# Ledger of designs, part 29: designed miniproteins, single chains, continued (4)

Each design is a single chain, and the fold is of that chain. pLDDT is the mean over its residues in the fold that is shown.

## One batch from the design tools (miniprotein)

Design m12985
Fold by ESMFold2-Fast:
Structure m12985 (fold): chain A 96 residues (1-96)
Amino acid sequence: LEEKTREEARELLEAAGRLAELADPEAAAELIRLASRLLTAVENKDYEAAAKEAERLAELARRVKERHADDPEVVAAAEELEREAKEVAELAKKAA
């Protein structure tokens, strides 16, 4: 479970990076900040904190998607991040 959580967290970080390249600077900075907090929590085996940060990333992805609804590339990247973040949150809750 811990190893699967770490692997999914890596995929989430890649998705967050892709969205950050496409998003506005403020959203990009927040994506990177939340992704860093998630990585730190996973490395420290603080799965309760990891689940919380993953949920925040999913919410941010949804907001970015809503703001850029007319941009299919941003929508696709945001949907991927939201999906990966929800997976990490569920795995982290089970590992906690």
Scores: mean pLDDT 83

Design m12986
Fold by ESMFold2-Fast:
Structure m12986 (fold): chain A 100 residues (1-100)
Amino acid sequence: SLVDAVKEFVNKLLKKVKENDEEGARKIVEEETPKILELLKKASDKEREEAFKIMSEFKEKLLEEGLKATPEKQKVIEATIKLVDELATKMEEVILEIDL
């Protein structure tokens, strides 16, 4: 499901953030984005709302962790937040296109 895919996605990203692996985080976004967008097209409005909520809560968690992080970790967190925002924008664009 879309919700399960997004939960797996944020868990994979969190692992890369903990590992200070910015390139690994980018690769996860590049690999998972097509799957998430295809699932989004087939998802109910309720599943879409839950997916955006999971991504929003993940972003809030990263921002909070960033306040206590080393400069090296802050860099990885900021890059990851940007990648999540870019995916959220693509998801919103897909939803608008479905509505014709």
Scores: mean pLDDT 85

Design m12987
Fold by ESMFold2-Fast:
Structure m12987 (fold): chain A 82 residues (1-82)
Amino acid sequence: GPPPAFVFGEVVAVDGNRVTVRLAEPAPWLRPGDRVLISSTQLPKPVEGVVAAVLSPRVIEVELAEPTALKPGDFVVLRRLP
């Protein structure tokens, strides 16, 4: 089967559990409502979230399932969950 879809990004804004991410590349496979797993060196473990909005081809908002230690400037990897 195809490999799991993933994309690199940078956090540009954090508002509570909502994180705005600027993607390294456009990710047309990411849509509002998609479940994602966020990984970062700033997180003790990957955190689940849901794509809340696609603001542009390279900018998305993700609502995290739990409080986040992520800050603007942090690099992340987003992986789509089934």
Scores: mean pLDDT 81

Design m12988
Fold by ESMFold2-Fast:
Structure m12988 (fold): chain A 89 residues (1-89)
Amino acid sequence: SLPELNEEQKLALKVTEAAVRPGYEAIAAGRSDREALEAALRAVKELAEETGDEAAKLAAEGLELLLEGKTEEGEKLLKKAEEEILKRL
């Protein structure tokens, strides 16, 4: 069985699935799936607005930069979001 997760850890997993994973997959593919990235951005912006979560805010900014074609800058913010998530695990 998985260990029992607290609410901060559950939110960290939600941000990972909604934004960080799709962002890194887009970077690894060498081209943006615009529809997938736009969906991920909508989901993580909703999480950031509802929760005020710092990792969700960083992931949203990273995805916005990827959608603008600023891949290096977007990757840097996604890495900051991942570092914030890892502090909770």
Scores: mean pLDDT 78

Design m12989
Fold by ESMFold2-Fast:
Structure m12989 (fold): chain A 99 residues (1-99)
Amino acid sequence: EKKKEEEEYFKKLEEELTEADKLASSTDPKDRAEALKLYFRAQLRYLKENNDIEGIERQIKGIDELLKKTTDPEVIKALEELRKELEEAKEELLEKEEE
């Protein structure tokens, strides 16, 4: 039942993107770091459900570009954590395609 699973993921994604948008508007680096975690983790769940390895690779590139522009230690730590999660998810999906 891919269609129902997609609908549930989109509803959760909308809720998490709303929270991320609020936190992204904060002047506190910790709130901005939390916004990035919510945003990328919500997107990663969607990409994993669709076995979208290219989508995960695009997100990793996006994080690499943000890391080049970011000087805040809290945001850097969040981006490094997210990059690791994306790389792990990519490896899991590659293993599934080989099976």
Scores: mean pLDDT 74

Design m12990
Fold by ESMFold2-Fast:
Structure m12990 (fold): chain A 77 residues (1-77)
Amino acid sequence: KKEEIAEKVAEEAKKIALKAGLSEKVAELVGLGVKTGILQDVVDKGLESIYLFLLKYTSEEKAKEIVEEIKKVIEEA
């Protein structure tokens, strides 16, 4: 069940990144980071790592928006 939740949240995180204008490859890596964070119970560190990763590909404002949207999805799961 934890693996199922992690997969669903990772899929939604990938969609959020794609809608924000990031490439499919970058969105895939964001999803993988979210999935790993959930499975290892290190969500806060995972989200911080994703934010820092996103700063390489987008603005600070956009990176914050993406991370906040992903955080909402995790909280609703």
Scores: mean pLDDT 82

Design m12991
Fold by ESMFold2-Fast:
Structure m12991 (fold): chain A 84 residues (1-84)
Amino acid sequence: GELEEIREEAERLLERMREKVEEIEKLGFPELAARARKLLERAEEIYEKLKEAKSLEEARALLLEIEEELGLIDIILGLAKRLS
């Protein structure tokens, strides 16, 4: 169903976020890595709420919040790459 597709999309976004956090850590900027980890932790908390979502609107709103956290991690990764 559509709720299952939204959960699968959220899981894919979380995997991408974990890879990006690991990349930031490997670049050697501990403060930027710590900020990215906090964003990932927030996205994981949102994902737990998404697993309990009962409506498509609620699930899509929570997916959007995960996408926003990924966007912030992308900004941090871009900064880390520029400072390298």
Scores: mean pLDDT 90

Design m12992
Fold by ESMFold2-Fast:
Structure m12992 (fold): chain A 63 residues (1-63)
Amino acid sequence: EKLESALEAVREYIEATVPPEHRETALEWGEMAVRIAVRQGKSLEEAIRTGLAAADMALQVAR
């Protein structure tokens, strides 16, 4: 549930804010970061923040 909730929140944010051409990369980085954070025992909020930060980092490097 925590993993699914965090993935859903990050995915919704990316789909709402990231242009279609960059969504795949943002989702890959964001989802990977969420899975790692949840595996490390981080909270739902912390996992979401980590996923969003990773997605943002991927977009910054691509630009």
Scores: mean pLDDT 80

Design m12993
Fold by ESMFold2-Fast:
Structure m12993 (fold): chain A 103 residues (1-103)
Amino acid sequence: MTVEDVREALRKGVSVGEILRDAIEKGNLEEVVKALLELGYSPEEILFEAAWFGGLDDESLRKIAKILGLSDEKLELIKMRVDLILNGESAEKIKEKIEEFLK
């Protein structure tokens, strides 16, 4: 998959998480992750979108994190942020938990 293929999918409203799920099914995850990075997504943004999508299992999220060079601690932070948002925690509580984890 080329950078142009990923850019076109995003322009048509396909989510980053859906693009990553399709990449896993096709066996081209590394190429797609690199394309997202070339399009200006940060490693943390890519991993957040993957976790937020809800259609990727923990093994898939670990594979994405490894390609991005992110630590297990960073993956757990992103998963925690997604869970807090989905559970309806207040913005203040989310901020406190993230700041506590990052220190």
Scores: mean pLDDT 79

Design m12994
Fold by ESMFold2-Fast:
Structure m12994 (fold): chain A 65 residues (1-65)
Amino acid sequence: MSQAERARQGAENGIKLAEEKGEGAGALTAGGVALRAARSTQPPDEEAIALAEKAIELGRKLLGL
């Protein structure tokens, strides 16, 4: 699996943890990992970065951050 594909899957999982399970900490962690993976691709996958940032935002919102 490519780093970009792995980043997208991680970000989607983070979004799902937030929206389906209400797991803010899980969403934040998954989003953070996905963001690092997306930024490490050459060139960086902007769509994967956006998805990872969405997972982080949802996680922070659920945690009251």
Scores: mean pLDDT 81

Design m12995
Fold by ESMFold2-Fast:
Structure m12995 (fold): chain A 100 residues (1-100)
Amino acid sequence: LSDEEVKAEVIEILDAVIEILEYVKKTTKNEEGKQLAREAIRLVEEARRAVEAGDFETAIEQLREAKRLLEEAKKIEPSVESQLLIAIRGVEGAITLLES
């Protein structure tokens, strides 16, 4: 893939992840889970901007931190576990594309 094709594909994935995490944030009853989701959304949005700027290294760092927070949220919020798992897989896919 060209850098432009990688950017387009990753941005599409990250936009889908943000949509899922916004749903998680609205659905989660646990305040700790809501806070983890808010932090993860912020990191994914920052990673998206880094990707647009061509700063893949910064994007990867931000996505790895977002994944860590989502794995923490998954442990404390069973009601949205499936959505969090989809978001985690999306983040992993984006990292893989940015590393290629």
Scores: mean pLDDT 88

Design m12996
Fold by ESMFold2-Fast:
Structure m12996 (fold): chain A 80 residues (1-80)
Amino acid sequence: SQKEKDEKALEQGREKQASAIAAGNSAADIPLDVAQKQVDESLKSAIDIGKKSSPEVAKEIMKMADDARAYAAAQLAAVQ
């Protein structure tokens, strides 16, 4: 059902948000280019999930992706 698809998409979006945040945090311990690639891959995955979701779920996932992007960018900048 649409509700089950939306709930799964939100769960997957939250997982990708957490992955992007973790990748940003990892920049303290791993090469910066590797951390950036992991952030970019997680954010791309979140955006792809959002694009395939209902409009309300897409809006929520896009906000999660934007928040994670801002956080990760700050973490990557802090270790340069």
Scores: mean pLDDT 85

Design m12997
Fold by ESMFold2-Fast:
Structure m12997 (fold): chain A 106 residues (1-106)
Amino acid sequence: SKQLIDQAEQYVKDFKKYLKQGKILQAIQKMSEMIIYIVKAYKAGAPIEELVKLINEMRDAMKENGFNHAAKYLGKARDYLKKGDLESFLKYAEIALIIVRIEADR
């Protein structure tokens, strides 16, 4: 659904804003919401390339703000999603979410 993709894109934009402002808990919340909407869009038959694009935009924001380990694990999540492995996507996306919090505490 285009509506699910548009909503996930809004969560990516909010994530970028909060991450730049050092509002880490708000950024983590938006990342979690994006992951939920990626799953909803995937189950609704959204093109995989659109979902990968959203994940890459979030990874780029992570790298730009020094969250290199979180970006690495989100990249692993992306690669599993490209293979249709939704369970491994969720596992690595959750690891990336935890790492955002850990890297912020440095």
Scores: mean pLDDT 89

Design m12998
Fold by ESMFold2-Fast:
Structure m12998 (fold): chain A 60 residues (1-60)
Amino acid sequence: GPEVEELAKEFNVSPEYIREVMRELGIEDVEELREYFEEVLKKTGAKSIDEEEVLRAVLV
């Protein structure tokens, strides 16, 4: 939906990546995923989401 595309643009990731992370985490609400990404950026000090690093963390 539009909310997935907007979140993907906000964090500079693909919409397909957003859908994959939501499925792996069992998250249905895009706002909950936004909070998760904000927490990852805060914890790592990164300025953008690294798709490979976040997927590695989710799959472990």
Scores: mean pLDDT 73

Design m12999
Fold by ESMFold2-Fast:
Structure m12999 (fold): chain A 82 residues (1-82)
Amino acid sequence: ELEEELKRVEELVEKGDHSALASYITAAALIVVGELLIPLDEKGRQRALTAARVIVKAEELEGRNTSLLEWARQVIEELEKA
């Protein structure tokens, strides 16, 4: 799943479909927020991690250093606690 999601981000960046990429990033951010607002089971934690990694990949490929990127990195770090 993660590999397929990251591949989709790479395809959207390569095609220059900024509207589709923005919608995809927005959907990923909503998934992260939704999963963090309820008690996380392991499946929910993995969904949040995948969505946060999608945001990081998209922002990095576009060369953007946004508050969204910093937030997504923070979410990954917190959920990967070990």
Scores: mean pLDDT 78

Design m13000
Fold by ESMFold2-Fast:
Structure m13000 (fold): chain A 74 residues (1-74)
Amino acid sequence: NQSRIDTALSAVNSVSPLNTRDSANVLGKSGDVLDSLGQHQLSSQAYQIASDIYRSLGDDDSANRYYQLSLDSS
């Protein structure tokens, strides 16, 4: 499953300075993949960034959801 980890890490690292809903969605999905592969610390980091992006967009419900996932993954 190194290929899946590499794909998820590539997605996290390739998120540009654009704070968009699409970027947050990619980070959330990458967090899910990383968590399922036992990469809990990286998953937590991805969820945290997704939470921050959603909050910057005014989507507090999604921000709080991903913040909770970040805590649960670490």
Scores: mean pLDDT 75

Design m13001
Fold by ESMFold2-Fast:
Structure m13001 (fold): chain A 64 residues (1-64)
Amino acid sequence: GDILDKIKELSGGKEKLSQYEAAYVIHQLTGIPFSEALQIVKSTGKEEFSQEELAELIKKLLSE
């Protein structure tokens, strides 16, 4: 959906994103401060994210 399309644009076409890249995308799409977004990303225990995994995480954050 719209979130996945925005992730593709912000990721520069990367299929896998680091924790820092994922935190940056969360910050840009949700308005959560980068430091808080990075803490959320690190709390998942995942070292990298697919675009789909990041989209699901962002949807969850927006629904809470």
Scores: mean pLDDT 82

Design m13002
Fold by ESMFold2-Fast:
Structure m13002 (fold): chain A 66 residues (1-66)
Amino acid sequence: GSLVQELSDELGRALALATDPETRREIIRRAGQGLHEYNDARDPAEQERLLQRMVKELRELAERLS
């Protein structure tokens, strides 16, 4: 799948595993900041790097919550 699909899947998994409202808000805040950086980046290579970083960070968070 695409990096966008991987990001969506890892975000969904992290949110499903986060049972407390504070952790869910922090996940949403981090994802929002990452998307802001992605939208501000005008270089496609930088955009891909930012997506890869977000996927990795959300995956690591989901693994810790599992």
Scores: mean pLDDT 83

Design m13003
Fold by ESMFold2-Fast:
Structure m13003 (fold): chain A 78 residues (1-78)
Amino acid sequence: ERRALLFEAAKALGEAVAATGQYAKAAAIGREAVAEAAPLSPEEAFALGREELAKAGAPGEAGLEAAARAAGYFLAAA
């Protein structure tokens, strides 16, 4: 379950990065999401990841930011 959603987030992130070319920004947002989730329970981090993954299909920077945050939160939840 968590692994499958992390792979969904990784796929969405890869697609958004390919479309925008913003590799460094994606990495920075992902690291920030991991840091934000550090004080949270795995369940809370997982819930935040699911909320962001729902937004990951948005075009442009919004989709990139959502996908990067989703990946970071799911990594923190693992």
Scores: mean pLDDT 78

Design m13004
Fold by ESMFold2-Fast:
Structure m13004 (fold): chain A 91 residues (1-91)
Amino acid sequence: MEEEIIKELVEAAKKGKFSEKLTEAMVRGAKKALAMKSPEEVLKYIEELLKEDNSEEALAEALGAMYTIRLLVERGEWKEEEVEEAAKKLE
């Protein structure tokens, strides 16, 4: 599971022409998101990350975490409604 998600994320990063350094940041975000139990937890992690650091690496890490949410929804592991409700709580 983790291996497949990381593979899809790396392929997406290549298509987006991300550097190796930014791709590594995206993989860090993905691995952290995969260790979390809900979309709400992942979105809180992204919010805290971007409050502390607005660098390209932090943005890439956040993007990797968000892309992982999308892949988990596509796989049926998480529901789209759970992501929508989590996002509303951060408004």
Scores: mean pLDDT 80

Design m13005
Fold by ESMFold2-Fast:
Structure m13005 (fold): chain A 92 residues (1-92)
Amino acid sequence: MTKEELKQKLLEAIDEGAPLEEIRRLMHELGFDEVTIRIILEAYENLDDKEKIKEIVEHAFGALERGVDSSVIATSLGILYAAAVFEEERKK
């Protein structure tokens, strides 16, 4: 399976509400680091907006493919996740 095919399966699993263990496994197979995986799993558990979760995944994948340092990826994902939480809380 190509990395693009594996990414597509992860996005589909998110849309389908797959179990956390399946999401975690797909991210490990994509080569995401442990901190990136943790942030995305927190987003998957806590955000209602699946499009925002998929946006976070796409951002992480694109950065990883460009060879961006894992600490920079994790930092940018943390900011995106915090912004998404703030927007959802503001709507409630």
Scores: mean pLDDT 83

Design m13006
Fold by ESMFold2-Fast:
Structure m13006 (fold): chain A 118 residues (1-118)
Amino acid sequence: MSKDELDREVTEAMGLMSVGVSRIASKIAKSKGLNDASAHFDLSGDHFAQATAAELAGDTVSANLHYGDSYDHSADAALLMGKNELASQMYLNSSKYYEKSGDLEKAKKAEEKAKEVS
C-alpha cells in the first residue's frame, strides 16, 4: 500500500518534470528560429502528460504507447537541432516503450531511425 502510493506520487512528479523540460526545450528551439524542433518538443510534452495520466489510471498499454511517442518526438527535435547521438538514444528509448505497448511495427521503425542517425 505505501509502496504503491509512493510509486504513484513519483510517477506524477516525474511526468510533471518531463513535461516541464519539454516546454523549456520548445522555447529554446523557438528562440533560435527552430520552429519544427519546437513543435516536436511540444508534442513530446503532450505525450508525456498523456502517458502519466494513463499510468496513474492503470492503463499500462496506453501509457507505454504515449511514452514511445514522447521519446520519438524528442528524438526528432534533437535530430533537427543536430544532436544526432542524443536523437539515437531517444529513438532507442522510444523503441523499448513501443515494444512494451505491443506496437512492434513502431518499435522497429524507431530502432531503424536510431541506426540511421550518425
Scores: mean pLDDT 84

Design m13007
Fold by ESMFold2-Fast:
Structure m13007 (fold): chain A 97 residues (1-97)
Amino acid sequence: NDLELAFFLYFSGKGVKAKTILEQLKSKYPTEADINEVLDVVEKLLKESDYAATPSEIAKALSTHFKDKYVSFEHLQEANDYVGVKALVYAVEKVTK
């Protein structure tokens, strides 16, 4: 999906393309509050880190923002880059679905 592709591109060193896809996702889903809230947290963290944030840091930021609403978000902090991206996408989809 587009969110998984954006994170994959980001961690593959194609941060500019990932940023464009994330911005397009926000434009496509302006009426879905849960998706927009997750995307805003991720985009804010990515901008503050100049797109250097790891999957673990993104998972921690999401966990903090949602007050550990989904324990799996914190557990993603220790995942490797690719597995962490898949687990993060799964956790995001679980929150937004």
Scores: mean pLDDT 53

Design m13008
Fold by ESMFold2-Fast:
Structure m13008 (fold): chain A 55 residues (1-55)
Amino acid sequence: SSEREKVLRIIGLELRIIGLELQLELNPDMPAAQKAAIRAEIAALQAEIKKLEAE
């Protein structure tokens, strides 16, 4: 169903965000540009979740 597909997609996006946040935590000395890129990806994934939840 469309509802099941949406829920599974949101879970997948949330797991990816957790993985990216873990990368930032485990690599505190990461270059600022790389940290910014990861934070931008997290923000994009969070925006996608909000769009899916609004459907």
Scores: mean pLDDT 88

Design m13009
Fold by ESMFold2-Fast:
Structure m13009 (fold): chain A 100 residues (1-100)
Amino acid sequence: SSEEIEKKAKELAKEFKEKFDEYLKTKDKNLFEESLKIIEEIIKLGEESKDPEVALHLYLVAMIAAHELIKASKDDPEAVKKARELFERAKELMKKVREE
């Protein structure tokens, strides 16, 4: 249901914020990897959504989160590459939904 997806999306967004804020303080690579996994889960929720509006919103959230990771990890080329790959994936999925 849309309500169930919305609840999961809010939980994932909160988890991302907590892991990302800790990553900003510590620069711990494990927290970066956990942040990436949360973005991947948000993308998966978008793919599982039957509502195009919900899917578009989730892909936008994933793009914003991935962009924040790119900015935070600018001194680590491999980290930037991983976050950018998720950004591009979410962007392409948004494009497909808009094209039907």
Scores: mean pLDDT 87

Design m13010
Fold by ESMFold2-Fast:
Structure m13010 (fold): chain A 71 residues (1-71)
Amino acid sequence: STAEQVNDYGNRLQDQGRYDEAAAVYQRAAADFGAAGDRAGEASALNGLGNVYQALGRYDEAIAAYERALA
């Protein structure tokens, strides 16, 4: 699925230490899924974004992303 492709790409960027690029991928994907009404895709992308922010030590932003994923 498109959400799986986003997760694969984001995880690959994180494995390479490219956290800012991974965050950008997940932010764009969350916006695109949200605009399309794909709530499952949006939630998946927001969880990925939260994981990136957690890895960066940006805990407030990670919490915000996770909370949006649960909405």
Scores: mean pLDDT 87

Design m13011
Fold by ESMFold2-Fast:
Structure m13011 (fold): chain A 76 residues (1-76)
Amino acid sequence: SAREELQQQIVDHLETLIRTLPAVLATAPPEEAVRILRGLIAQLQQFLATQDLSPEVRAAVDRLIATAQALLAERE
């Protein structure tokens, strides 16, 4: 269905963000990278709290949060 296709596209986009986030942040100053990571984590946690998501999308968002938290820990 169109909804299933949209959810798969969302998962694919989240997986791309997980793969590319370390390289993108490597180009930023450390203070800016920390700000971006904190903002991203907060926005993703708010998204999980307010949206009715499929288990597959929730799992991908959880992986992105975990990736962002790991990258933040490397910089603090």
Scores: mean pLDDT 82

Design m13012
Fold by ESMFold2-Fast:
Structure m13012 (fold): chain A 96 residues (1-96)
Amino acid sequence: MHEIKFDEEEAKKLREKALKKLIEELRPEFEELAEEAIKEKNLARLLAILLLYSTLSALQRFVEEAERGSLPASVTEEQIRAARALLESELASLAA
């Protein structure tokens, strides 16, 4: 037999914590890119950054609802990694 139910609940909390950390880690990169776009007066790049910020804000609200037990579905580490890869890809596209 593998882990008991209490270990399963801790695993769920770790996934929620990982998603929250992802949001906190990526936020400064979006802020730096926004400042660069403003300095360069690049409106198209600024609008793209603001759209991604909106997505990040929605994701943060999703994590807050998860902590309140309001989420209809569980989040896996694979989904968190996929979300990180997508956000990093979008950041790289904006930086290019």
Scores: mean pLDDT 65

Design m13013
Fold by ESMFold2-Fast:
Structure m13013 (fold): chain A 100 residues (1-100)
Amino acid sequence: SAELERRIAALEEAVRYLEEELRRVEKQHNELKDSLPDAEEVAKALKEAREAIRRAREHIRRARQALDSGDLETAEAHLEEAREALGRAFEYLQRARALL
């Protein structure tokens, strides 16, 4: 499905964007951690964001495998899980930024 292929590509782009944002926030946290009252809360949010991005990548990989085998329902299910995981990653990054 051309639609599912475009959705996979869009989610892969979103993963790359959030990974770059995660690296920027992690660098800022590492530079400021000794002066931050909430350094441990920032570290926890960044860890949760990283794990959510990892889960999104795994679901995107599973969606590609399902699409390649013609299992469109399984592909769509994994794309929805990837979208939810990226949403969580975004929320954790916003939380980390709010505490910096």
Scores: mean pLDDT 89

Design m13014
Fold by ESMFold2-Fast:
Structure m13014 (fold): chain A 89 residues (1-89)
Amino acid sequence: MLEEKLEEILEEREKKAATETDIEKLKAFELELAEKLNEAAKEAGYEKLVEEGKKEAAETLGADEDQQKIAGANRVIGEFLLKRKAAEE
């Protein structure tokens, strides 16, 4: 159930961004959520999508490991949002 996990992660991210004023805590929290989302995506069969996001960030932007993890999560989020929009139309 990647969709449920993604909704939980997005909700936690929004709540944290609304209440937390410490930028370093927000960065640590975003990385933690990205790792959780990447694991859930791999379990749901979206490992290829996560790896594509990571590779693109590493090869084109010279992203470090943490930035690669965030890029992988963003790739999955983008795909989920596109599917959600298609289902509503």
Scores: mean pLDDT 74

Design m13015
Fold by ESMFold2-Fast:
Structure m13015 (fold): chain A 70 residues (1-70)
Amino acid sequence: KAEEEIKRLEALRKALEDSTAVTKELVRRREAAGQISAEQAAETLKQLEHSLDSFLKDLDEKIAKLKEEA
């Protein structure tokens, strides 16, 4: 039970990392194409990194709690 939930959360963690990497690449491509400024790209990338860190922290906390319950 707890093992399956941990596996689900770890899969979600990886999916969030992968999705964020794709979004960062899209932002960089838009900057290179002149669709957004370098300042806008830098700000967006910083916000994406901060959001990812917050989500990963929440998931890591939930995983740790499940392991403590074991």
Scores: mean pLDDT 82

Design m13016
Fold by ESMFold2-Fast:
Structure m13016 (fold): chain A 123 residues (1-123)
Amino acid sequence: MSEEEARELLEKAKELLKSPDPAERLEAAEILGLLAMSPNEEIRREVLPLIEEMLKDPDPRVRLAAAEALGYLAGSRDKEIVERALRAARPLLDDPDPRVREAAERAIRLAETRLKVLEEEQK
């Protein structure tokens, strides 16, 4: 995915995220999940606050997709992105949907492992 394609998808996701239709917000979540897998750390940094917003969505499908995207962000080389993903995932351990809780547990484990690796690489 080119940076131009990523930015076009990011703008589409921002518009879909404003929708009262949970199906359109779920489409936004799927787009943001793809962008969270990007090796471009600037794109990941822009995706993170949108994912944080979606974690508060009333639809558990949207929260699940957002929690899964936190797992992708946990793979980042940017320590700040990984730390923010970890902080965002922790409240989801208390989510009423067991799938959201499971996705949060995975994101937390990935982030904690990644932070240890990043800390050792800087020495």
Scores: mean pLDDT 87

Design m13017
Fold by ESMFold2-Fast:
Formats: C-alpha cells, sequence, structure tokens
Structure m13017 (fold): chain A 82 residues (1-82)
C-alpha cells in the first residue's frame, strides 16, 4: 500500500533533517506523520516506535514550536494499552 511508502518517506526525510543538523521539531513532525500512517495500516509496533522517536526529538529540542509533545505521549500510551 502507498501509505507504507509514504510513511517510510517521512522517516527518510526526518533522518535527512537530523543528519544535516536541521530542526528536531521538523524531524519529530515527520516521525509523527509516519506513526499516524502506520496506525492506519494497523502496524502498531511501527507506530509505537515512530511515536517514541517523535517524542524524543520533541522533548530534546531547544526550539520553540507548535508540535504538542504532550499529545504525542498521550497517543503513545493509548497505543501501548491497546
Amino acid sequence: NDKKDIAEYHKEKAEEILKSGGSKLLAASRYEQAAKLYEELDEKDLAISDYQKAIELCESSDEAGTIDCDALRKRLEELKNE
């Protein structure tokens, strides 16, 4: 399914951002998008992994941004308790 390819694309773009020393919040947003696509595919383990990575990047960022780290943590706990 194209959704899996799009999720992998978001992860690749997140890693490119990180390798170039770019925005951790932009990388976190990319991992969030990948995690949401994996949820739609019922790939729960992949979604959990990508939400964990998004949270790490969000919480370790020195940037001010619009990404909601608390919402990411809430969604991860919901998935882990399914």
Scores: mean pLDDT 81

Design m13018
Fold by ESMFold2-Fast:
Structure m13018 (fold): chain A 63 residues (1-63)
Amino acid sequence: KVKLVKEDGQYKLVLEGEGFETYQVITPQGQTVTLAPKQTLPATQPGTYTILKENEKLGEINF
């Protein structure tokens, strides 16, 4: 599961340690980033982060 966390005033997207699952995140700037277990994506820009798995949209994180 991809979730938004705040650590020391910074927002980050993290993948909870659910084995070897990999997700794609489309940033508010339209860039696609692969998010693997134990990786974090800094969420430095406000807007919509789209969560995908195998090209299927699972949801959106907005802030």
Scores: mean pLDDT 73

